# Ledger of designs, part 46: designed miniproteins, single chains, continued (2)

Each design is a single chain, and the fold is of that chain. pLDDT is the mean over its residues in the fold that is shown.

## One batch from the design tools (miniprotein)

Design m5585
Fold by ESMFold2-Fast:
Structure m5585 (fold): chain A 106 residues (1-106)
Amino acid sequence: SNDIRQITNLFFRMLSLGVEIQLLVEKNAPSSIILQQVLELQAVVDELVAQVGRLDPATARAELDRGIKFVDNLIANLQRLGLTDPQVIQQLQAIRDRLAAARDAV
């Protein structure tokens, strides 16, 4: 099935965006620029959730658990780097909640 390949590609896009967001926080970039990248991450996560819906339940759960762990690690890393903007944190938390809701629906 090509579904696993599509999902793997989406995780590579998430990793790339996570690195970019981390670099922006390290550089003390404006919150608006950080938020723009977080919204792009949300779009990739929405696509991941849609693609995962085509998989068997066991594989779907595993891929969603991987996504949740990625976002949890990203939030923790960004907070360690000094991210304190409530809007950016809330948007990252919304992405995490989106994955958790999708996981609970499997």
Scores: mean pLDDT 90

Design m5586
Fold by ESMFold2-Fast:
Structure m5586 (fold): chain A 85 residues (1-85)
Amino acid sequence: SMEEAEKLEEEGLKEVKKLAEEGKIEEAVELAKETAEKVAELAREELKKEYGLSEEEIEKVREEAVERAGEMARKLGEAYKAKKA
């Protein structure tokens, strides 16, 4: 469900932030990507129902979400690293 997806995203973001603050940038990136992947799977039925997306369009949204999550986590980790330098 979307509610389960939101909860998973919130919990995942807390762990990603913790890893990034600890300087574990690659671990933060991998967790962010994994979280986005799981969130997309949980949101699959709502994407079909609410937005009328095809399976192919849902897959593209999933791929884009995973890529963005990884990029954001990397930027967050680099920002923490720069602040400590």
Scores: mean pLDDT 80

Design m5587
Fold by ESMFold2-Fast:
Parts: C-alpha cells; structure tokens; sequence
Structure m5587 (fold): chain A 80 residues (1-80)
C-alpha cells in the first residue's frame, strides 16, 4: 500500500540507504521513528522477513507492526 511504502521509504532514508538498508541501521531508524527499543525494532524487522539487509517493503511492514494506522504522526507518546 502507499502507506506501507511511505513508511518503508522513511526508514530506509534515515538508515542512509537507497532501495535497501542494513538491518542494524533500519532497526535504529525504526527505534527513532516509533520510540520503541532497538531490540523491539530488530524483532519486528525479522518478523517482516528481514535478513542482513531490508527492503523498503520489509521496513514499512516492520514500522506498521510497531505503529499501526498512522505513519505521519511523530513517535512521542507519554508513558501510561
């Protein structure tokens, strides 16, 4: 979807990639965008099918798994 591709492009761009990004860099980008831990971002990327590198589609899936519904929102939520 357009939302998934937009999310994936944001992750890969922050990771310093073009079409793909290294797994560790993508996980750091997702952690930054969502506010989740690096370990949670890595887990989401692995569940999205990521290996040593991730595609825009895999990065977008991982981001949406951690922040479903709105990729345009800043990743700052107060603790409950």
Amino acid sequence: SEVERAAGRAVVKMAGGGDTAPLENAAKAISTLTGVSYEEALKALREAGGGDTVTIEQAGRALLMLAPGDPSRPAAAPPA
Scores: mean pLDDT 73

Design m5588
Fold by ESMFold2-Fast:
Structure m5588 (fold): chain A 78 residues (1-78)
Amino acid sequence: SRAERLVAELKAAVEAGDRERALALLEELARLYVEEHPNASREKQEAVIGELQKFVAAIDAGDREAALAAADKLLELF
């Protein structure tokens, strides 16, 4: 799927330490979620926002493992 490809690229950017690319891919993934899930429940929307926030915090902290975990959780929410 498009989500699987974006998450794979996101994880590669995280492992490469490419912050700019990782954040750009995260924005694409967030836009794709809204496009594919226009009727997502509030609970699912809050879960997605929570994982997006965890990803950004992990990148800011240099916590690669936490960033990869958040990326995996984002894919599970698709």
Scores: mean pLDDT 87

Design m5589
Fold by ESMFold2-Fast:
Structure m5589 (fold): chain A 90 residues (1-90)
Amino acid sequence: MAAPKKLDLTLAGPEEARKEFQALEPSLLAEMAKLGYELTITYTEGSLVEFARAVGELLLLKVKEQSEYVKVEEAEKKIKEELAKVEAME
């Protein structure tokens, strides 16, 4: 077993958004460590759009690693199956 996967995240955003995210940082670090990631967060000035994108990409990575994508795909399949049943009745 090699060292954990290193993930360096730069959160460019306004001070208020950065402060709000910092309150969530300890929980996020613990969750990412359980997924085998050594997360390092660097905060810098930027736009709210840049911040939202970076947070969105991190959440997407977390969902993917937690196999939530499999649950989403399974939910989509079930919805499609129910729609096919309705179509078959008409």
Scores: mean pLDDT 69

Design m5590
Fold by ESMFold2-Fast:
Structure m5590 (fold): chain A 75 residues (1-75)
Amino acid sequence: KKKEELVKKLKELADSYQALRDALNGMIEEARKAAEKNTPEQRKVAEEGIQRLEDGAQEANKLADEYRKLAEKLS
């Protein structure tokens, strides 16, 4: 019973990181589209922000995979 609850929590955590990854990817796409309409100076600031979002999305994806695998091992 406690093991099943832990598996549910791990799946919820994996889903949360997957949702974060998807949200960050959406923000990256919107920021890139917005940057096309900006001046070169504004575009440079946007690129720095986009790079941070890309790093965050990669980390979130890794954590989602790790917690998903842990849930599978306990299932």
Scores: mean pLDDT 84

Design m5591
Fold by ESMFold2-Fast:
Structure m5591 (fold): chain A 74 residues (1-74)
Amino acid sequence: MMPSILELERRIATALLRKDLEGLVEAVREMLEAGVPAEEVIEWVRKLLDTLLAAGVISEEEAEEFLKAVEETA
């Protein structure tokens, strides 16, 4: 079965919480293959990273690394 957009969003959130860069890139690639515009994927990840950074779950360096990986994948 093909993963739904909601399942892919959950996978991205889980990867960020686990600091799994490889899993993040893989889930982003699958969203792009599903026809989600690159700009929307990048904006959604950026907002999620901002939320995690504000909550103290990730560092600024980790947020920059994750965002860069997503932008390079898109």
Scores: mean pLDDT 79

Design m5592
Fold by ESMFold2-Fast:
Structure m5592 (fold): chain A 67 residues (1-67)
Amino acid sequence: MEGNELARLVDEVVERARRGDVEGALETVRRLAERFGPQAAKRAIRAALPHMSPEDAERLRRLAEEL
């Protein structure tokens, strides 16, 4: 079901962000945008931001602006 896949990918972005895997988080956000649209990707970014350093958070914020 699409909702289960969306939730799983959002959780993956947050988990990668918590681990400091910024490249993995960015890749998963791009996959979310491709499969579920830019709003779903922006939602995952918002969930991940509190778990990241300011520098890493800036990279995800920039991606959100490009979506």
Scores: mean pLDDT 80

Design m5593
Fold by ESMFold2-Fast:
Structure m5593 (fold): chain A 103 residues (1-103)
Amino acid sequence: SKLEEQILEEVRESSDTTEADLQAALARARATAPNFVAAVKKALESEEGRKKVKELKEELEKEIKLLKELAEKYKDRDPKVAKVLEAAIERLELALKAIEEAE
């Protein structure tokens, strides 16, 4: 995504964070794209899909926790990185809420 590339470039200008760490966080945030919610709802229509959604829910909870810890770590060092991570957390929390409401 061009938007993700622009965010990475902006953060790199003032960040001591590795590019790989930021790309990993943004890749997780992509899971909250509009198509993600539709895909989750479709998966819930099958028994195998419901099991996968439960696993994804647990994975999202773990990722949110990791990103929150990372955001706190960068809050004082690099506020731009912290803000990008906070936006990613908000998108993942919206995805988690959508999954729980779809159940």
Scores: mean pLDDT 65

Design m5594
Fold by ESMFold2-Fast:
Structure m5594 (fold): chain A 81 residues (1-81)
Amino acid sequence: SELQEQLRAAVDVLMAALRSYLPEEELARYRARLYQAIDAGDLAGLIALVEELLTLARERGAPERVIQFIEDFLAALRRLA
């Protein structure tokens, strides 16, 4: 669906933003889990994964612009629920 394509694109932007803060293998595992949630229509699971990534980004010292992007994505997902 168009929504699933938009969500996958947002995940790709998120993965690119986190590239400097998480190891490549960890990012690849998160991307796979996020894509699985999107493809399954598991919005609750998608929200939980993005919340987990927000916590990790904060713990790993990601800059304000990256934190804000994740918060905006999370807010958009919560409006779909």
Scores: mean pLDDT 89

Design m5595
Fold by ESMFold2-Fast:
Structure m5595 (fold): chain A 76 residues (1-76)
Amino acid sequence: SKVSQEELDKYQEELKLMDEAATSEEAREELLKKAEELIKNEDPINLAQAITYLTALYEAEESEEILKKIKELQEK
């Protein structure tokens, strides 16, 4: 599959957001919102991406609520 420059730029912004989630409450809230939107779509590719975002949030916050969401998505 070919990756466009726009998709690459989007992935870099998402990686930056995940990195910033370790220190920024705003970044954590934005990352959680993005994960929730991906979950709503119920597409397997989007579910995998949502798990990635939730894992980054869990590493930053060690939240049981985030861990529960990850486990529920992994069971799909």
Scores: mean pLDDT 75

Design m5596
Fold by ESMFold2-Fast:
Structure m5596 (fold): chain A 88 residues (1-88)
Amino acid sequence: SAALAEEMRERHKEILATSPSELAYQAALLRELARLYERLGKPDLAEIARALAEEVERLEEAGVDEEEAERRLEELAKRKLEEIEKKK
């Protein structure tokens, strides 16, 4: 819907303007993606996005480098996707 698209555009601008770091920006985008999946009736995908956001937030707080953070996030995403595939 037009209202949903407008809301997402506004939220993306806010996230971009207020994120203190690249990892914080990525975490905020993943949380927004989780909200979108919930609205679209895709709770399994919303849960993956939320789990990834929480992991990014933990890595940002711990001060890990971007390469290590990226590797851990890819591993977590792969694991969560495999869990969904097994449910089919």
Scores: mean pLDDT 74

Design m5597
Fold by ESMFold2-Fast:
Structure m5597 (fold): chain A 68 residues (1-68)
Amino acid sequence: SDQIRQDTLNGQQLTIRIANLNSDNRRSLISRSNSLGQNALNSTSSQTQQQYLQQLGDLTRQGVLLIS
């Protein structure tokens, strides 16, 4: 749904901000998150877009847990 896509992208932005305020070890997370988000936004296929957004959601969850 559109809500899930928006929530996933919002999660990516939060993960990027948190990573920027922490350690160098999280820069790879920022890079991967940005790449997945860009691929989702540039996708012309809804199926491919959803696959990227799912991966981005998983990565965002992992990024948040790394702060714990």
Scores: mean pLDDT 67

Design m5598
Fold by ESMFold2-Fast:
Structure m5598 (fold): chain A 103 residues (1-103)
Amino acid sequence: SSLLRLLEKLIKDLEELKKKAEELGLDEAVAYLEKAIEALKKAKEAVEAGDYEKAIEAIDEAIEALRKAREIVEPVDPELARELEELEGILGILRGLIKRLYG
């Protein structure tokens, strides 16, 4: 599934952004990024099960956690905050596509 591959890529991309936040010592942002990673893993499991409503719910959890991480990161590393904002945008598009095709 192209959707499963995309979710897997987004999880890996987010794990790399989490490492950058760890290097900056932003423990609270790291905790929110961990929540976002766990939410995307739940979204992947929901897609594998054909539970698209649960997948959308999990993507919404990931977007909210990313937003909170970005707010913490922005005054310290604006470039990392931009990368987090881009990921929020990609997840928003993905959420909309899942809702249109399966909701």
Scores: mean pLDDT 90

Design m5599
Fold by ESMFold2-Fast:
Structure m5599 (fold): chain A 80 residues (1-80)
Amino acid sequence: SKEKAEKLLQEALLLAQKGKNQEALKLFEEALKEGASKELVKQVIYKVHEDGQTELAEQMIEIVEQKDPELAEEIRKLLS
């Protein structure tokens, strides 16, 4: 559900801020499976990148690319 996806994205962002990158990636992938909105996915990756976690942001983009390569390209352009 979208509500579940939003909660998973919020928790993933909090875990990323705590340096729990592997747990953050797991919840991020679960959020995508639950149908997370493209806008929220962009916002989360942008925030992770803005916080200086460039490698984590790239790993998140790679997960998005497997399911939605067009969205992944939009995110890469947003971060450049």
Scores: mean pLDDT 87

Design m5600
Fold by ESMFold2-Fast:
Structure m5600 (fold): chain A 76 residues (1-76)
Amino acid sequence: MEQELLELGLRAQELVEQGRQALAQGDRQTAAQHFRQASEDLRRMADLYRQMGNDDAAEVLRAAADELDQQADQVA
């Protein structure tokens, strides 16, 4: 579980950065795709934290995922 959380977290951070870079370059489609992929990774992390009994971490991650989905919808 720890390895899975680490991999999901690193990938989500990378995708958010790539999405922001794409958006800065005017590539809205690529930005939206990266934000949606990062959102999916954060939701998977939230589910894992909830299974571990860490509801606070799960709630924070779901809120972050919702923000990324909102950004993706606004850009697409």
Scores: mean pLDDT 86

Design m5601
Fold by ESMFold2-Fast:
Structure m5601 (fold): chain A 90 residues (1-90)
Amino acid sequence: MEVVTFRLRDPVSGREMTAEVDLDRGEVRFTGKTRRETGAYLPPLTPEERAQLAADVRKLGEALVEIAKRAGHTSQADAARAWEAEWLAR
């Protein structure tokens, strides 16, 4: 199992989070946020906000997998720049 770890900065909150990309499965897991931010305590989103977040997470995940495949163990700075660029392009 090939797993590549990236550190990302949430462009809205400025908080660091970690993305673990499983290249064999094409899966991305995000860690480093508190239970209060990622768990049952998140505020409700509108259907439109929920759809946008799902699209954003998928787009980020695909970008990280592509970067990891190309560079192998891509630098954390490159992953952070890709995340910020995708977020700001909206």
Scores: mean pLDDT 55

Design m5602
Fold by ESMFold2-Fast:
Structure m5602 (fold): chain A 65 residues (1-65)
Amino acid sequence: ASEEEIDRQVKRALGEIYLALGNLAAEKGDKEGAATWYRKSAQLFREAGDEEMAAEAEKKADELS
């Protein structure tokens, strides 16, 4: 695997982790924390080239604003 592919896989995995943290924060009623995690998740998914997951995370953040 190329270094670029490994980097994108790592960013995708981190995006998934931040998405899960956002969901957990939202369940606890922490809307500001959840929005922060969702936006970080969206950025990582975009950097990974996963526009579909980036859009989902951004939509979740926007729904809390």
Scores: mean pLDDT 84

Design m5603
Fold by ESMFold2-Fast:
Structure m5603 (fold): chain A 56 residues (1-56)
Amino acid sequence: SPQRQLEEFDRRLQAAIDHQVAHYETTLSPEDVASFRERLERHRRILLEQKRAELG
């Protein structure tokens, strides 16, 4: 179903963001980590809207 495909896509995006943030936590300042996370979250919102449009 389109809803399940969107939910699974979002779950994968969230996991990818968490993994990327965790990877950079030891190399970036807390402020830079926060900025990086905000950028990834913004991109996630765009990708979700694109995926929603694709599905129907």
Scores: mean pLDDT 86

Design m5604
Fold by ESMFold2-Fast:
Structure m5604 (fold): chain A 96 residues (1-96)
Amino acid sequence: MKEELEELEKEYGGEKTEILLKLGVYLGLEHAKKLIENALTEEQREEAEKEKARLEEWLKKNLDEKEIEALREALRLLLQGAPIEEAVEHALKLLK
């Protein structure tokens, strides 16, 4: 875990690594929302709702509105087939 983060910082730099980590949490939230919509059982729905609530709480405590908008825009690019590097660089430009 810690070694993997240090390798990412060496490869992409601290700013890009921070955006990648935040984007990962935001992607987890969007995935949890889809799991709720596609739940086949009540148990699957409840687990997805718990995960969604946990991730929403983390984002609310750790990110401001501008950061959330930048991550949303990065996710939009990823869903359109853009490379991860392009999406991360776009998010960084929105935060400057």
Scores: mean pLDDT 73

Design m5605
Fold by ESMFold2-Fast:
Structure m5605 (fold): chain A 77 residues (1-77)
Amino acid sequence: KEELEKKAKELREEAKRHREELARYIELSNALDALSQAQGPVYFMESADYGMLAVGYAAEYVSNKLKAEKLEKEAKE
């Protein structure tokens, strides 16, 4: 029971880290999109790449959050 609580805490901390990275990549994607509009298409591909990284981190965040919730329920039962 204590081991399930420890694992849930570790997954919550990992999900928090992925959520912070997601926010950073969204911000970078938006900044590069603005530069692309001002200075031409050179920054367009970089903006798209950071957008795809944000999608990846969002998927890992959701996965870890769901796993943590499952372990927390098992620990309570």
Scores: mean pLDDT 71

Design m5606
Fold by ESMFold2-Fast:
Structure m5606 (fold): chain A 89 residues (1-89)
Amino acid sequence: MRARVEALLKRLTEATTKVLEEEGNEELKKKAEELGKLDPSKSVAENLMAAIEGLREILDALSEEAQKKLEPVVKEFLGEAQALMAEML
């Protein structure tokens, strides 16, 4: 489970930072780099929730055009996160 969560968060971070780099937003890029950091003292669900909250903050700060570019990444991440959490139940 941890390896799958790490891989998911790494993909989210890489995809999000790529979009933000293309948009030239250095401040949000730094926030996106934090999305892939796992806290080993927290549960898998807590780490996924923290990533979802961080992603929401990034989206709220982005232009409508940049949000549309990031929409497929967000949709894929949320789908995989929900599937992964369901497998743990």
Scores: mean pLDDT 77

Design m5607
Fold by ESMFold2-Fast:
Structure m5607 (fold): chain A 60 residues (1-60)
Amino acid sequence: SELEKKKEEIYRKALEEVRAAPTRQQRVDALVKFANELLKLGYTNEEVSRAVARIVAEAA
């Protein structure tokens, strides 16, 4: 679906931005941006929280 494609693109871009971030602050900014983009697509706070946790784990 269109929504699933957008979510995948946002996730991939956010993961790259978090991995490339040279400072903790820039990493936090990338995660906040990611969370806000998912909220704009209609995902719940719980779903967004899980997605953020996944990026943090995958980027470590």
Scores: mean pLDDT 85

Design m5608
Fold by ESMFold2-Fast:
Structure m5608 (fold): chain A 67 residues (1-67)
Amino acid sequence: ALSDEQRAEVEAIFRAGGMDERGARAAAEAVHQGGVKGARSVAGSGVLDGTLTEEQAERVIALAEAG
């Protein structure tokens, strides 16, 4: 599970990618609940739809692996 600081960083990454506050919060919650598998799914979808760069997706996955 993500720490509060890790959740805030995931939310900030999705917001930097152009998600609104609600969408970024939902994405961070999905990563928190799904762990590494959830992070890979959400970050992978973000790269495919153009919301995240590959580097941003790797950071989201790394935060889930550290939690």
Scores: mean pLDDT 83

Design m5609
Fold by ESMFold2-Fast:
Structure m5609 (fold): chain A 88 residues (1-88)
Amino acid sequence: NLQKLALQLFDLARELAKTPAKSKEEAQAKNRAILHLNQAAMALQKGDIESAAEHVKKALEALKPLEEELPDIVKRTREILKQIEKLL
């Protein structure tokens, strides 16, 4: 269900936005990830599965330096990507 995946991505972006940044670099990485998670969710709402997968991949790339600090957010983002890729 594309609607369910889109809502999960929006919720993940909101949760990430509420997490405090410990450095300027971390804040920039979080902001890039939030942008891409929101873009992926909007793409799913339009039925653009390929664009959604691309944006989730970009969100994961932005989250790489934060994987040790936010392992659950990174894991959930990877799980959503796997679900989106099954629809391709």
Scores: mean pLDDT 89

Design m5610
Fold by ESMFold2-Fast:
Structure m5610 (fold): chain A 62 residues (1-62)
Amino acid sequence: MDERKEIIQRVALEEVMRRGAAATPEAVIARAAEALGVDKLSPEEEAFARRALDRVLAGLAA
């Protein structure tokens, strides 16, 4: 996994740790953009962030 994707993955995990099942893809995308120092994530990075959140939430539900 490249460094940008690792940061997005960590942001998704942090959001779920803070909000649990109430974590939203929009919050993860916004925080990941801030963590990466960009105004907006690319569409591919947004798709990755949504998948990362889904994986973390699936782990929480198990």
Scores: mean pLDDT 80

Design m5611
Fold by ESMFold2-Fast:
Structure m5611 (fold): chain A 88 residues (1-88)
Amino acid sequence: MVKELVEKGKKLIEIHETLLKIGEDPDSIPGSSLPQEVRDKAGEIHRVGKEVAERFGEEEAVKVAMELLEEPKKKGEELLEKARKLEE
């Protein structure tokens, strides 16, 4: 249903926006108040970024972390576009 695509798309965009907000001000949202999906994605970015930094250096780690950060936004936007086309 179109509604399910809209809800999933919005949730993914919200994950991306929350990650950006924490990146700009880490104290703006207490870790205990973060949704599980945001904590899971932040943990993935931290883990992968650290591993890449240790093997390939900080510059490559930043690049990979940025790609992982943008992934939820891109996927969310794709779902919202599909929902929009189904309403036509």
Scores: mean pLDDT 76

Design m5612
Fold by ESMFold2-Fast:
Structure m5612 (fold): chain A 95 residues (1-95)
Amino acid sequence: SMAEEAARRRAEAAAIAAEIEANRERAREIAEESIRKIEEILENLESADEEKKKELEEEAVREGRRLAEALKLLPPEEQEELERRLREIEERILK
């Protein structure tokens, strides 16, 4: 009975760890997609008319919020790496 209880507790701990990792993996996918969309928005801003610029700015705000929420689910080291990549993209395009 004790061996069965120990096995059950290990299975529960493994299931919780797997669920946390699955949520983090989904957050990484969302962050990567949002960064990619922000890059596309920034590249399109240079050639956009005033109407299209307003639409692209609204999309950038939405993607920025989506990215911020996804980053909260990731470890600090991974947050810093993704924020650094976004900054490098912004510096490359907005120069």
Scores: mean pLDDT 82

Design m5613
Fold by ESMFold2-Fast:
Structure m5613 (fold): chain A 57 residues (1-57)
Amino acid sequence: MKAKVIVKVEGGEDREYEVDVPEAKSLVAIHDEESGNTAVFAPVKAGETAEVKVKKK
C-alpha cells in the first residue's frame, strides 16, 4: 500500500515522497538526500499523508 510523506526542510524546499507501507505499519523511514543524506522517520498509515520537519545539513 502507498502513503505520502511531506518533508519540510528548515531553510530549504519541501519534498514529497510516496512510500510503500505494510498495512499494519504506522511508521516509515525516508532517506532525504536533499537535506544532507539524513534518514527521516514519519508516523504514517497506508493511504494517509504525514508531515515531517528536518534541518538542512
Scores: mean pLDDT 63

Design m5614
Fold by ESMFold2-Fast:
Structure m5614 (fold): chain A 115 residues (1-115)
Amino acid sequence: MTEADRAYFDRALAAARAALPDAKGEGEAEEDGGRARVILDYDIEEQEILMGGPSVGASDELVAKALAEALKNFMDSLDEKEKEELYRNSSPRLRELFEAGENLDAARILELFRA
């Protein structure tokens, strides 16, 4: 809701989008590690997606919608084997998001960050 939180969201989202098209290697966008983190690795053995932060709990759902769309696009880009590896390396909540597929939306993303 603050302009500072919005700027932080925009940076996290830009990092997530920058990492998504990198299907050949690694993408790590976490740096300040404070409120919102985006870490995305395309290495199939170490494939992890970590996204969260108290600032996502703000009333602006636009960031959550953009992150949900980015995750859906990422999942759609993966082969079946890559999806299975991602599921195995994900937390139970992230695995449920990936399994939701077309049902992934802003509400689901916000629910993950609430905890």
Scores: mean pLDDT 50

Design m5615
Fold by ESMFold2-Fast:
Structure m5615 (fold): chain A 73 residues (1-73)
Amino acid sequence: DEELRRLLIEELEKAKPSLSNPEAGEELIEMLRNGASVEEVERKIAEIAVKDPETAKILAEAYRKALEKYKKM
């Protein structure tokens, strides 16, 4: 869904300055801009959590906020 993708990108952009590894945030944003599914984004966050749990926590929170906004639309 294009609207969900837009909301995900917005929340990830807002979270990016708070990341221990901003490259991980850029990677997710690039994936979404290239048409990645929500499930692919969730999988990528899980992969990031293995190496950088703090960055993954912030990314997961941004993802959750985007989903909450989308569900209320």
Scores: mean pLDDT 80

Design m5616
Fold by ESMFold2-Fast:
Structure m5616 (fold): chain A 64 residues (1-64)
Amino acid sequence: MSDEELIERLKSLGMSEEQARAIVEAARRRDSGAAAQLIVQSGLSDEKRAEAAKLVREYMESLE
């Protein structure tokens, strides 16, 4: 999964581009705690937060 693909998927869940980019930066650093905190702060429903967390995990697993 590319940075741009993750941004677009997070935006499709209702996040702003700024929120999505902040999450991608945390995930790129492999800072799962910061990424999780940003997802919670996004104001999404519990179901959409769970999907966002899954996408971030899949992105981090795709990094070398």
Scores: mean pLDDT 82

Design m5617
Fold by ESMFold2-Fast:
Structure m5617 (fold): chain A 64 residues (1-64)
Amino acid sequence: SIDDIVERLTRLIEEAIRRGASEQEVMDLMSVEFQRLVDEHRPSLDERRRIGFELVKRRQKLLE
């Protein structure tokens, strides 16, 4: 589901931040993993937009 994709990506972002990754490294990791999950789950364009919006919100909160 979309929620599963968001949670998996959020966990990867949290793990990267915990390891001391920079904002740019987090962005690069997110892009790679997002593409991998899109290929795996084949979400629609609307679903991809919703995932992207939710990830932006979660990234902003985690990097505060």
Scores: mean pLDDT 75

Design m5618
Fold by ESMFold2-Fast:
Structure m5618 (fold): chain A 86 residues (1-86)
Amino acid sequence: MLEVRILIRRHPVMTEEQHEALVERVLEAARRMGIPARAERGDPNRPGNKIKPEETDYLLTALVESEEQALALSREVRRLLQETLL
């Protein structure tokens, strides 16, 4: 299995509620695809793992079985982001 990490950024036109809803939809999409995934606010790979109060981004960590599944997840994240901005 491969670990993939996708940063789910809050777009400037997006409310906090819309951003949280997007993260939930991404996690639900991963579940439907059979992909174990979690989302955490901030960047856990940052030196010292420091999360600043102004950081609204979520890091999605997913375990995929193939590069093809990773691409499918990435496409679904982009689709959900576009739908949220429409």
Scores: mean pLDDT 73

Design m5619
Fold by ESMFold2-Fast:
Structure m5619 (fold): chain A 51 residues (1-51)
Amino acid sequence: SMEEEREKLYKREAEVIKEEGISIDTAANRLSKYYGIPKSTAKRRLSKILS
């Protein structure tokens, strides 16, 4: 499903945040621009994964 693909995308972005030291806000902006995911949704999901 598209939700499963989005879940994998969030996990990959979380890894990039940890490795490159970018902010959750920056990653959420990228997900919004390139994949059409609402920024608020992406930020909430990334914060949950990184906790």
Scores: mean pLDDT 81

Design m5620
Fold by ESMFold2-Fast:
Structure m5620 (fold): chain A 88 residues (1-88)
Amino acid sequence: MTIILEAEAVVDGRRYRVRVVFTVRDGVIVDVRVEVWVDGELDEELSREAERLLRERLVGKDATPLIEAARRHPEAESGEQRLRARVE
């Protein structure tokens, strides 16, 4: 199972797009991949740092809360922020 979160936000006049891919096996998060785009350009350093932080925090954790959140809120918007969630 794969959970994909995509978020867009404008911060200090710059457009950020983040894509997070969670790989889930036996209900547990086993991998996290992150891509961060700033004004349409992939930021490799920010992507690696975000990926490292999320892996340290979430790998080995139960995926049930994340799956339930993605199903409850497949799309959410608040002002300059947009979040989209998919379960595959």
Scores: mean pLDDT 78

